# Designs tried in a protein design run: designed miniproteins, single chains, continued (4). Part 17

Each design is a single chain, and the fold is of that chain. pLDDT is the mean over its residues in the fold that is shown.

## One batch from the design tools (miniprotein)

Design m12559
Fold by ESMFold2-Fast:
Structure m12559 (fold): chain A 97 residues (1-97)
Amino acid sequence: MKKRLEELEKKLKEAEEDLKRIEAGEPLTVDGVELPAGREERLEKLAEIAEVSVEEVEEELERVKKLIETAKELLEKLKAGEITEEEAAEKLRELAK
């Protein structure tokens, strides 16, 4: 059971770090693809790769930001014993949809 908590905390930290790198506008490599420096240029490149609009990429980043914040709140509640690991996992699965 503790192993699942550690895994969630690790994934949450990784997601937060990736989001910060994308927002920072510094050169970034994702899955062997080099993304340009600058936030706007990076969003355009991501939109091109995903074959979506820049607005859709911005909406997805905003959604990911909200997911990370909610996941942090759930992790805090889980550590405090206010919710079970099962309840936390279920809520995270619903948010990932």
Scores: mean pLDDT 71

Design m12560
Fold by ESMFold2-Fast:
Structure m12560 (fold): chain A 78 residues (1-78)
Amino acid sequence: SEAAREQALLARVREREAELREEIEPWSKEELIDKLSELSGVPRSLLEPLSKEELRELLARGLAQREMAAEVAAAEAA
């Protein structure tokens, strides 16, 4: 069903998010802000007040969602 496919997709995104959180663990706060600003278009000044952990969570989530969106778009284009 469509709902089952959506649930499976969300599970894959969560798993990839966890992997990415571990991968970006050694990143500095500055690197996290730079990448998140690039990816989301949010000004750096709005990201600077956030903790390194909050930035890491946001970036990992954003990257996982972007990767999945690209995979879906590629599958739809085929």
Scores: mean pLDDT 81

Design m12561
Fold by ESMFold2-Fast:
Structure m12561 (fold): chain A 58 residues (1-58)
Amino acid sequence: MSFDKRVEAIRRIGREKGLPEEVIQDAKLLAYAGASTREIGRLLGVSPRTLSRAIKEV
């Protein structure tokens, strides 16, 4: 999946869960650094499957 889809999925999940902007920004930074879906999902408090599904839907 493209990098851009990962970042947009992170924003959507963060907003839907009401996460602080700081956490959303950290998750985006991890995506820019090439972190895995598992690592980003852990930071956002969602399963890797949930994040992967969100990326697919973007």
Scores: mean pLDDT 77

Design m12562
Fold by ESMFold2-Fast:
Structure m12562 (fold): chain A 91 residues (1-91)
Amino acid sequence: SLEEEILKKIDEFVQALKNKDLEKARKYFSEIVKLLKEAREKGVDPETLLKIYEKILNALDEVLKENPGDKEVQEFVKEARKEIEKALRGE
């Protein structure tokens, strides 16, 4: 399912961040954003989408907490979080 594909990409994104592979993290994040737009267009339930956004935000918060000294990871996570929150607000 589209939901399963998104969840898998979130896991890949988080692993890339933990490995400090920012190029792969950018790629997977871009794919996640694209899949979220497709899910909205295909009429996936808003409640399901909210759960997915919540999972992304929680994953970003955990990576941020685990890497307090890594400025590049911190800045990337902060930017990604803002983009997801913006999408959640319908922008």
Scores: mean pLDDT 79

Design m12563
Fold by ESMFold2-Fast:
Structure m12563 (fold): chain A 66 residues (1-66)
Amino acid sequence: MKILKIVAADNTVVKEAGTVISAEKTVDGKTYKVSYTAEAAGTYTITLYIDVETEKIVGMEVSFVP
């Protein structure tokens, strides 16, 4: 799966546009679960839920560890 560019608050590029990342399909086959880590004053783990049919983001979860 390719992602959009991910940028930190100071405009530092964390992930470039088109970067291939691993995506896990949900059991019902209708959503992709994509997780990635960003370092910005601590470690963020960002999980995106993407609808397989529309390719739109339908949910997002963010976890932060200082």
Scores: mean pLDDT 59

Design m12564
Fold by ESMFold2-Fast:
Structure m12564 (fold): chain A 63 residues (1-63)
Amino acid sequence: MPPLRPGERVRFVHDGVEGTGVVTEIAPDGRVTLAAQVPGQPPAVVTLARADFESLERVEAPP
């Protein structure tokens, strides 16, 4: 599976919260920075280790 790259759209679940976002940065240690959008919340920038996501998947097109 190809790794995530900056500019790609993703779906994620973190701490029971589902969201979508655009990858803005991937750190050398695998931490991912997202311009995140969660339904009902304002857009936010989050940086999390890949292991801290319950799921993190590349989305080629919005559903």
Scores: mean pLDDT 73

Design m12565
Fold by ESMFold2-Fast:
Structure m12565 (fold): chain A 66 residues (1-66)
Amino acid sequence: MSAAEAAQAGGRAALAGDAEAARRYAKIPSEQPNGASAAGAVAMGAREAGDEEGYRGALEQAGKAA
């Protein structure tokens, strides 16, 4: 799975309110180039869905990948 694919899947999971799936997908990009960008996309999806915990978790993953 590419970083872009993981970001799309994570963003969709976050919008659906599935915080665990969103965090799982955020971790995949951190092992790939541009992992920080993918985790950032997941964070935005979580925020739009109102998932504060998912938003914070995805931001932490983005920080680790950067």
Scores: mean pLDDT 62

Design m12566
Fold by ESMFold2-Fast:
Structure m12566 (fold): chain A 111 residues (1-111)
Amino acid sequence: GPATEEARRALDALRRGDKEAAVEGLRRALELIPGETDVDALLETARVAEEILREARRLGDKEIARLAAELVREAGIQLLKVAETKQQIIEGIGLALRGIGDLLDLELEEE
């Protein structure tokens, strides 16, 4: 879906060292997430966002790491809204909690 495509663009931009394009892609993905109803697209967006978060942490880029963690959280919350199975609910809860945990870690590490 569109959110997944923007998240992939952000990952590619980050790997090229284009921070501005990576931030733009993540912000666009976050704007598109509330409109996504496809479970597979939400799971893939979260997967790409977790990969961006890992890369951003390795690079010490707290802004990109925060946006990626927010995208994981929002994909999990959106998955909970569109979930039709017990497994999808469990996955949505897991993603939302992981995103929240990563955001808290980033805020505490900045002290």
Scores: mean pLDDT 88

Design m12567
Fold by ESMFold2-Fast:
Structure m12567 (fold): chain A 97 residues (1-97)
Amino acid sequence: DEKRRKEIEETLASLDPEQAELVRKLVEAIENKDVEAAKKYLEELAEAELKRNPEASEEEKQNIRNGMEAAKEVLEKEAKLGKEKVEEELEELRKKA
């Protein structure tokens, strides 16, 4: 929707060009339901942030890693829910045939 797209664009404007490109690719992968590509771009974003801040505290580095893992779990959960719904629809069609 337009509100979420605007929030993403405002976030992108505050990022490094490399990070902004990775976030755009992540958003596109999510919109296309490409979970594997989305996970890859999340990992690349986390690695880029850690590289940018080598002097970051252990807590800050752990927060970046925890955020990435939490986002990957959300993507997996959404993908699983979609697969289960498709399987239910296919079973319903078989009962009508």
Scores: mean pLDDT 68

Design m12568
Fold by ESMFold2-Fast:
Structure m12568 (fold): chain A 78 residues (1-78)
Amino acid sequence: SREEILRLTADVIRIIGLLEDIRLSTDPAEIERAKAEIVEILRELGVDQAMIDEIAATTDVEELEKKVKEALKEIFKR
């Protein structure tokens, strides 16, 4: 529905903002909190559990951003 598309759009915008916060932050605690929120949003969006587990295990910021973007692309591909 249109409501589902709007919710998905809002969740994607939130994830993009969280990734920017992670990229700009020098505080490990803030990075961990933002990462945890991204993982929760992706789980709610129905991203595959194996992909979520890999994202949760990723500690490198650049690799985390890459994997999160891949997960979002998978949602929009189908």
Scores: mean pLDDT 82

Design m12569
Fold by ESMFold2-Fast:
Structure m12569 (fold): chain A 77 residues (1-77)
Amino acid sequence: SMARELAEKLRKEAEKLKKEAENIANLVNTSNDRSVGDALIAKGLGSLGAVGLRKLIDEKLKKAEELEKKAEEIEKA
């Protein structure tokens, strides 16, 4: 059904956001390495301190949860 297909698409987008959050968290945890600093700059994140990066992680995780809830609602409809 189209509802199931749309729900699957939303869940895949949520998974993508979770992976992005995990990647940023890994970069934050290794931020004393210069190559990690360069990677953060390349992603447009170099201007964000550790607090800003953690907020970005939280925002991505929250968005992923919202997409998962929306997918569940669509499957129930």
Scores: mean pLDDT 75

Design m12570
Fold by ESMFold2-Fast:
Parts: C-alpha cells; sequence; structure tokens
Structure m12570 (fold): chain A 85 residues (1-85)
C-alpha cells in the first residue's frame, strides 16, 4: 500500500530527526510534525478523523506521562498502519 510506504518513510525520517535533536523543545517540535504528517497520510487513505484523533490523543498522553518519544513514534506508526489494512 502507498499509504503504508509513506508511514514507513515517515517513521524512518522522524527517528533520524529525533536522534539529531539537541533539546527537549526540538524533540517536541519533531513529534508534533510527525503527528500532523501521520494525520495527512491517514486522511488521504480515507481513515475516519475520529480514529486519527484517538491515535493523536494516545500518543500525546504517552509523551505527557514521560514515555520515550522514539518508542511512542514507533507504536503510533504501527497503530496507524492497522487503520489502513
Amino acid sequence: SSAIEKLNKLLDDTLEKLKQSKSIGQQYQVFLDFLGRVRKVLLEAGVDQSKIDEIEEWALNKLLNGEDPEKVVKEATERAKKLIS
């Protein structure tokens, strides 16, 4: 699926950006950009906005509770892939 290929590339690009981030603020901006780009891919794939909102809320709650951004990005990507299968 083109959407799955886009999500895989987005995951790889985001993980590299997180690795290159020099501050907590930069990590947060990379994470928010990632969520916006996931939303775009899922909307273009015909996924309901309510299901996209559930992934975003889940991911933001994990970050706010102190989970590793890399782990959250990986798990959010897998959740997104399941919505387009």
Scores: mean pLDDT 88

Design m12571
Fold by ESMFold2-Fast:
Order: C-alpha cells, then structure tokens, then sequence
Structure m12571 (fold): chain A 76 residues (1-76)
C-alpha cells in the first residue's frame, strides 16, 4: 500500500540521509501548524517542499511523493 511504501521510504531516508530526514520532519511540523491554523496554502507549500527534498534524496519515492501532494491538494 501507499502507507507501507511511505513508511519504508522514511526509514531509508533516516538511515541514508539523516540531514534531509531532519529537514523533512521540520517541514511536516510546519505544514501541520499551518493546516491547524487554517492556512491551507502555506500547508500545501510546505508539503510540496518536503516532497521535493524526499524525491531528490531517494528518487524511487517520486511516485509516492507525487501521490501525497495530489491527495493533499484534493483536501484543499
């Protein structure tokens, strides 16, 4: 499933590129804070930035990250 692929990708990111993993974690927290504040545009921008970093670090996660962004855009 997408959740299984995302979980495995995040485990690999933490092991292979811990600095990008830390940046992704910060962006996810910022995205959640913006979403909780009702700033959906800012939340989407942070999710897109997070997805870009993950795709650059682990290119095989491109399809998963593109789906995450598409799902988030559908919620907005």
Amino acid sequence: SMNDKLAEGMRRLKEEDPEVFEKVGALLREAKAAYDAGDLEAALAKVKEMAKLIKEAIPEMKDVMDKVVEEFEREL
Scores: mean pLDDT 83

Design m12572
Fold by ESMFold2-Fast:
Structure m12572 (fold): chain A 59 residues (1-59)
Amino acid sequence: MELEKAAKALSDAVELAQLGASPEDIERGIETAREIGEKYPQLKEAADAAVALLRKHLE
């Protein structure tokens, strides 16, 4: 199962945003997190939290 890879992708997206990723990279991170939440219900809560955090960086 690709669960560990998906969890790492969520962590990486958040870390990149904290390091000053571009708005385009943050938007891609939001899309990736949303897709992970849909594909892996066990990561849905973590994915939703990541999306909320990433959206704040676009404000």
Scores: mean pLDDT 79

Design m12573
Fold by ESMFold2-Fast:
Structure m12573 (fold): chain A 99 residues (1-99)
Amino acid sequence: MKVTVNPKTVEVPEGGSATVTVKIDGYPAEEAGIRLVKPDGSPPPESLSFRVEAEGDTATITLSGVTKEDEGVYRVLATDGRTGEVAYSDELTIKVLPP
């Protein structure tokens, strides 16, 4: 499956929220396990709070309470619920704006 993230860069005020759209080409997003990871596949900082809502081939990731420690490059990891195959998105950059 092909996973695409938009926008590829999100700017969030410290303590604020942002929304990222994830598209999984030709695959129901609701059947995919979707999570945010570091570029190497390791888990994000515990300070990074996010929610995933899936509908059709699209998922929405909502980031909340973003801190300076959450700034950096990430990828979206999608796991195929039928095969267990994993696919990574393009890089997503989170920029935390000063207050």
Scores: mean pLDDT 79

Design m12574
Fold by ESMFold2-Fast:
Structure m12574 (fold): chain A 81 residues (1-81)
Amino acid sequence: MELEEEIRKFVDEALARFPEDEEVKRLAERIRENIKYIPISEEYIKEKKADKEAIEAGIKDGLARMQVGVLKIILRNEERK
């Protein structure tokens, strides 16, 4: 679960840096909701499962990773102010 822990730590650091930023807070909440699917998705890939549950977990894992990317862009823009 190293990736999940790393993302969680990054989100906590972002919130600590920009506690008044509604956009950062909103993305942090969305990342936290989806991050739990990262280990489930990885487990299903290892088991080579192709059922509906595995597909849904993969989609939510992808959303979590994408939202982290968006948060990084927002933080980079805020740092330039």
Scores: mean pLDDT 67

Design m12575
Fold by ESMFold2-Fast:
Structure m12575 (fold): chain A 94 residues (1-94)
Amino acid sequence: MVSIVKATFPKDETGDITLEVKEDFEEVAAKVVTLKNVDSGKTQTYGQAPEDTTVKFPNTEPVKSAKYTVSVQAYSASSGRVAPLTTSEFEYKA
């Protein structure tokens, strides 16, 4: 199972969004984490090593009050995708 433990948003319209992701997969070789701003449709995607629990997304535009979705997909080296896509929603209010 994949869970998003914490999301940290900047207090104003600038700065980085930081996400902490936890997962319990024994054969994970890689994770792909996608952050989407639902209001603008802007998407940022990062790969993670299995032991990485934190993803930092730089702001490409000022972060205002917006709904965000975070999706995590885990992969193994031998079997490909090992878990269904997990999506969680966060609402940032400036």
Scores: mean pLDDT 63

Design m12576
Fold by ESMFold2-Fast:
Parts: sequence; structure tokens; C-alpha cells
Structure m12576 (fold): chain A 89 residues (1-89)
Amino acid sequence: IDELLDRLSKLTGKSKQEIIDMFKEFDLDGDGVITAAELKAYYESKGWKLSDADVQQLIDLADEDGDGKIDLEEFVRYLLRFLDPDFVD
């Protein structure tokens, strides 16, 4: 995870702590994973309305382990796939 955080930090200009803090903003109950309910609540708080299908699609795209939840490593890998053309997962 530290290598992934370092790579994303270099691409975005954000510190590793800023990336972790962004993830924690989605992790409303502090369990170390982002659920569909937490994602939906977060986006609704920002004035965006997501359907349950939209939220599930986001989780499915990030969910490499098939657990229906996004942990910090999955979140960072998901962002790296879009920002770094040399990133191979």
C-alpha cells in the first residue's frame, strides 16, 4: 500500500496523508472500508444524487477482491488505473 500511495502522491501532487484523509472522508463509520451506503451518503451531501445501481457500479469497478467494499488499497489502485498509463494492476 505505501508504494501505491507514494505513486498516487507523485501523480496528483497530494501528500500520502491527504490521499488517506480523502479516503477517510468517505469512511463515515471508521471501519477502514467504503460501503455503497457511505458512498451514496457522501455524494448526496455534496448535492449529487446517485442511484443504487450507480453506487454498485462504482464499487464493482474498484472491488478487486469481490467483497462488495472498497478498502484504501482498492481505492488507490482504482485512481492509479485512470491517472497513470504505466500502472499495471
Scores: mean pLDDT 67

Design m12577
Fold by ESMFold2-Fast:
Structure m12577 (fold): chain A 72 residues (1-72)
Amino acid sequence: VDQAIQHIQQAGQLAGDPEAAQRAIDALKAGDYDAALAHLREIAFPGDAPEDVKQQGFQHLQQAQALIQQQQ
C-alpha cells in the first residue's frame, strides 16, 4: 500500500488539495478500500490548471486506484 500512498500524495500536491489526498490515505491505512477509492475521486484538478500538471496528476490517480483495487 506504500506505493498507493505515494501516488495519492503526489496527486494531492499537484491538485493543490492535500486534505482530499489525506482522507484517501487515512482510509487506505485503515483498510477501508471502498472509502479510500471514494476519497480518491474527491481529488479534483482546477479546469485552468496547466495540462502537464493534470496529466501527471491523472497518472498518479490511475496508479493509486489500480493498486488499491488489487487489494480488494
Scores: mean pLDDT 79

Design m12578
Fold by ESMFold2-Fast:
Structure m12578 (fold): chain A 107 residues (1-107)
Amino acid sequence: MRKELEEYKEKLLKKLKEKDPELAELVERALRLIDEYLENKETDPERAEELLKELKELEEKIKKRLEEKGDEELQQLVSAVVGLHALMTLGSVNREALLEEVKKLLE
């Protein structure tokens, strides 16, 4: 359930932080901005636009760092963390495919 997904996310973030603590910090910031954007999207459109702009800047920083490192496992860890967060917040991603990928990364 949601608690199990949160435990998987924490394990993936821990592994990401062990490999690249700076990238992990950028990813955690992106997840917080996504949550704030979703909360403000209908109630505060101006704040939502500011958050979306910050998220785009952060996405570019994450992409640049992944390209500089050239580490496929880092790319997979970032993708899995973001995917789990999207599953927990939006419920719209393929849960089974994502969980299989997460389990492989945690082996």
Scores: mean pLDDT 77

Design m12579
Fold by ESMFold2-Fast:
Structure m12579 (fold): chain A 66 residues (1-66)
Amino acid sequence: MIEEKARKVIELAEEIAGKPLSELSEEIAEKLIEGAAFVLGKLENLSDEEIEEIYKKALELVKKEK
């Protein structure tokens, strides 16, 4: 499901940052989520449309946690 993949993207981004995304500036958090979504999407051979949907869902989830 898209939400499960979005949560994996957030988890990877937080692991790279070494801290919760809520403690980062919005610009840095968005860049980390974008990179994590791209990397995971390419490893799983997802389409560009699927990667975009996962990225947008990850942004929504991060904003809800604030």
Scores: mean pLDDT 79

Design m12580
Fold by ESMFold2-Fast:
Structure m12580 (fold): chain A 79 residues (1-79)
Amino acid sequence: MTPAQIATIRDMVRNRDFQGVVDFMQTVQGITLTPAQQAQVRQILSMPDVDAAVAQLMRFIFDLQVDQGVEQLKAVILG
């Protein structure tokens, strides 16, 4: 993640902006969140500690990026 993306994530967490996170994942990361993943985002945004919430959200985004990369490689290999 770039410093600008980290700043955006921090602003979304500070504002408890669930819709902003969903839109960020779809438009910037190319990932459409499932209902289960949306529930995880809501739980992260409900954390009282902003720094802890930012760290959890960044980990969540990183894990999804890794999973998407694996699925894209499978699609290329399998045709």
Scores: mean pLDDT 77

Design m12581
Fold by ESMFold2-Fast:
Structure m12581 (fold): chain A 72 residues (1-72)
Amino acid sequence: MLPSPGQARLTAGFVRKVVEAVGGPELARELQSRVLDLMLNEGWSSTEALRYGLREAAERGSEGARETLELL
């Protein structure tokens, strides 16, 4: 089932706080926006959206994204 807009925003905010502690604030902000977009517009789960966003960032050369992805 698709999450409500409110639930998706809360989940994306939580993801931001977790990633900020591990990968830094720039990566966290990018992933919050990407996770929210994938959840609201594509119907993805928070876990699928987060892994996808981390993989995109790692492929662009983000070391923080690569390390965060290895912890999941």
Scores: mean pLDDT 74

Design m12582
Fold by ESMFold2-Fast:
Structure m12582 (fold): chain A 72 residues (1-72)
Amino acid sequence: GAAARDAEAQRLVEETKERMKKIVEENKDDPLKALAEISRVAAELFRGLQALGYPRDEAAAVVVKLVNEALK
């Protein structure tokens, strides 16, 4: 059901937030490397959300918000 899908989506989002924060912290002296790693993780989340049945537009909006939050 929708509840199980939404729970998995929430898990992916929270896991992605943590990964992005660590990438930024670990690459303070190399912003371009941080951006490359964030882009990879963002693409993984986008594909994951779509695989769970989220519309492309909604998946993209979530990913963009997380990237903006990670980059401040």
Scores: mean pLDDT 83

Design m12583
Fold by ESMFold2-Fast:
Structure m12583 (fold): chain A 94 residues (1-94)
Amino acid sequence: SMGEKLAEEGKKLAQKGIKLGDKGKGKEAARLAKKAAEKAKRAAKQGVGKKALEAAILAKQAAIKSIYAGALDEGMDAIRLADEAIKIANKVIK
């Protein structure tokens, strides 16, 4: 489904964001974390539970790493969006 593809794309963006955050590329990591969280949120809204939750959790991890790499404001925005996606995905799973 389109929702499952969004969750897969979100997961891949989040994994790339985590790697960039580990390399100290905070701004780029935060940008990818935000895009990953947006895709996870859209997947969850389309009824995808488990895979959207996984993508959202990884997006939050990328956002946290972006903050440690110096992108505080952008990383906090990405965390907020990831938390919204986690909340929606959890409602789908229940």
Scores: mean pLDDT 90

Design m12584
Fold by ESMFold2-Fast:
Structure m12584 (fold): chain A 61 residues (1-61)
Amino acid sequence: MDELLAEAGRLSRELAELGEVETAERIDRQALQAYLKGDEAALREVVEEGRRAVEEARRRA
């Protein structure tokens, strides 16, 4: 859980650096919500979504 939350935070920071501020904020909120609920599956899905968003943003940069 802690590693997944840390990864979500890293992806959120990377998205913000790439100009995707709104997506970064959404990923951060969803990750925190899943973490507080103890929902590891939901947190893993948020991390996967964040990874896809970063790759898409990098292709545009």
Scores: mean pLDDT 84

Design m12585
Fold by ESMFold2-Fast:
Structure m12585 (fold): chain A 100 residues (1-100)
Amino acid sequence: SATAEALLEEAKEQMERAAEAIKELMLDYRKSNPDWSDETLLELLEALLEAERRHLLEDIRKRAQKAGLSEEEIEALEREVEEYWRRLAEEVKKDFAAQL
């Protein structure tokens, strides 16, 4: 539906902003905490990315329910959001690891 498409486009923009914010936050943590191990920083990054994934899925479901989408449309939208976030998260992890 046009409504589902619009919600997905908005979610993609939010995911791009969230990924950039997490990347900037992790670089700031690296600069502010030179005594932290690479392992500790990567574990923190994984935790932040997972927390955002959960938030994004909860948010899109609530918005889709309020918009009156069917359960099938909501589940399809959740799968699209999860796949898009997975790819962004992999890019953030790769970019951050390269800067360690």
Scores: mean pLDDT 90

Design m12586
Fold by ESMFold2-Fast:
Structure m12586 (fold): chain A 69 residues (1-69)
Amino acid sequence: SEEQRKKAQERLKKLKEFEERLEELVKNKDWKGIEELAKEISEENPSIKAEAVLRLAKAIELDLERREK
């Protein structure tokens, strides 16, 4: 339905904002902040597990390391 599509778009927008915050924390090597943000994302979005957010953070870390080499 249109309502379900609207909710999905709103969640995607929030996830992009969280991803930007996550990238900044990864850049600063703030793994405690990353764990706290992963928990926050998981609580706001029950379909997203904290472990999935942590895996994304690790992928961002590897990408950033690749760009600095």
Scores: mean pLDDT 76

Design m12587
Fold by ESMFold2-Fast:
Structure m12587 (fold): chain A 85 residues (1-85)
Amino acid sequence: MSAKELVEEAIRVAEELLKEKDVLKQIGLTLRAIGLGIEALKLAPEDEKVKKAVELINKALLYALQGDLEKARELLEKAREILEK
């Protein structure tokens, strides 16, 4: 799996988090998304697109856990757009 593929999977997992209502499952999805971001950064430590996308995903996870699903969705869309450029 490439760094880009890991970040794409992290976005997918974060989108699953936005639909999850069980707090324990939300924690599990959050930890999985963070772990995928860490592995992407390890594979491509100098890739500014990967760094920026992971930063946006981490912010989206925080907003999702705080109940701000609209802001979380906005940040995940920005992360996806960065990977496509």
Scores: mean pLDDT 86

Design m12588
Fold by ESMFold2-Fast:
Structure m12588 (fold): chain A 84 residues (1-84)
Amino acid sequence: SNDSMIQGVQNAIRINPNYSGSWNGLGSVLFRQGRYDDAIQYYQRAIDLDPNYSDAWRNLGDVLDAQGRHDEAQRYYQRSDQLS
């Protein structure tokens, strides 16, 4: 269920709150569930912890593109490419 998945996500964050990869992974779980606003929050946290994390920039672009926010998505893709 969604509630059980969210609890698992929050437990992972509690264990590794300063590891950008944990936040990025949690964003990806929510993105796959169609929970775009929550996915953006977790990907943004990954970027806040590691601004050079190219995968997090790319993933945030993918969520924005999925929401129809194509111009915003392009800026995140460009940033991801610059960091790779």
Scores: mean pLDDT 83

Design m12589
Fold by ESMFold2-Fast:
Structure m12589 (fold): chain A 60 residues (1-60)
Amino acid sequence: LVAGLEALLEKLKPYLTPEEIQKVKALIDQAKAETDEDKRVALGQEAVDLISESLKKYEE
């Protein structure tokens, strides 16, 4: 999960603002540090949701 999110973020960097990149990276870092599986999955989902929301401006 985390490795996939890092790869996705790297590919999408040109489409995200520095602030959006930093927020996604913070969520990924939190997921890496989280020992609770459910919380780690929730943090990963928040990162995906943030990326998806940020990209909506390009999908219109």
Scores: mean pLDDT 75

Design m12590
Fold by ESMFold2-Fast:
Structure m12590 (fold): chain A 100 residues (1-100)
Amino acid sequence: MDQLEAARERLEGESQEVLNAAQETRESTAKDPKEGVKRAEELRKKAAEFAQNSQHEIGIAGAGSSDAMREMQSRMDETLAYAVKVAQEVLEKAAAAEAA
């Protein structure tokens, strides 16, 4: 019941934190590549935790065939994909710099 609303509120908050972390990772990388790598690893871990938390919350809320739940899953997927891409790009650039 209110577990669905609580799940939405928590996931929306975590989604915003993940987006903020992705932006900070981009900014830090421009100023200090070593700090950027640290933040990228943290971002990957935060994104993985967000994915696990979203699966758990959806499981608790029960039977996710509601349109509202599907929309929330879609938004979470977009946030997760963006964060993973930001982290991956930073880490790949660091690896390429070491290889050069």
Scores: mean pLDDT 75

Design m12591
Fold by ESMFold2-Fast:
Structure m12591 (fold): chain A 85 residues (1-85)
Amino acid sequence: SKELKELPEEKFQEIINKLLIILEGEKKIEENPDAETHTVVDPSTGEILWSGTREELEKELEKILKSLPEELQKLVKEGIESLKE
């Protein structure tokens, strides 16, 4: 989006990392609903972005989502819905 292109490189990278954590975290919960712990990894680099319990992951995803601009929150919710279908 145009808004993301206007951000400083550091802030842009933080938003990308937040989006990766949300999308990959939701995917991990959907793929392994009975898992007690989850690790979120950047699929391009293999870097561990987040690790913890399911409850901690769900809370972190909600917190990160609420920290995003409203337009990005809408796009993320649409992306999550697409992954569940």
Scores: mean pLDDT 71

Design m12592
Fold by ESMFold2-Fast:
Formats: sequence, C-alpha cells, structure tokens
Structure m12592 (fold): chain A 107 residues (1-107)
Amino acid sequence: DEKEKKKRESEINFAKTLKEAAQRGIQNLLSDDEDLRDRMIRRVTDTMNEMINKGLSKEEIVEKMRETLLELARESPYSDQIRALADNIVESSNKYLKDVEEEKKKK
C-alpha cells in the first residue's frame, strides 16, 4: 500500500526530527560531561529506533520521547534542565501537529 508507506515514512521522519532536537538539547546541557552526554544520546537513539520498529503514530512518538527524557531526568543531576527540555519538545511538537491539522481543515 503506497498510501500506508507514505504515512509510515512521515512518522519515521518525525521521529528522526524529535531525536535530533533531543540530541541537540542534551549536547547543550552536558557540554562538560561527555560520558553522561553520550549515554543520554544513546538512550534517545535507542528509543527512536524502538518507536520506528513499533510503528508508533506521531502523537505516540511525542509521548514516548517525553517519557524517555523524564526517565533520563530522574537518573541525572540535571533533572530540572532535562524536564524543561522535555516540556519544550512536547510543546513544539504539539504546536506543529495542530498547525498541520488546521491547514488540512482549511482545504
């Protein structure tokens, strides 16, 4: 199914975009702690691959990424900063998804 294939490719690209946003945020927060930074980046990458393999929707991808970042926050001395990063990613992603739906409704 060509239509289902395009939908899946869109979801995969969305997951990759969230992964890149989370990786950039972690790099900015953990510039001086390379071991912790690398572990957190690996966890985000593993979570993205899991979401792709499970065929999650864009909304489910946002929730799974939020859960992963909140788990990393609990395991880190940077808990408040990582929670703020999670909130920013969720807010930006939800705004993007809302704007896409509003654009569809105008046509």
Scores: mean pLDDT 78

Design m12593
Fold by ESMFold2-Fast:
Structure m12593 (fold): chain A 107 residues (1-107)
Amino acid sequence: SAARQAAFEKAEELIERIKEGEEVSLEEIEEIPDPVAQAGVMVMAGMPDSLVEQRLLEALEIRAAATTSLAPAEKEELVARARAEIPGLVEEARKAIEEERKERELK
């Protein structure tokens, strides 16, 4: 959607500022209306895993609730699986970001 694209464009701008060594406040990040885009910026900013995990879970719960093709039991299973898997995904994302940062620090 246009709104989601705009949210990801704002996230990209904040991520580029972080890559340039700028400090980005939680307040600026919270202005991004998409929880997934917001979570991505939080990871790049080095924010606590618990905050990133909460935003990712919120995004999935919203999507699951909006999905009319899924039975209630399937929605509950999807959310339960996400709760179990999200910490691992956040850790993998942080490792990928750290690797990218190390590559950029090489002269």
Scores: mean pLDDT 73

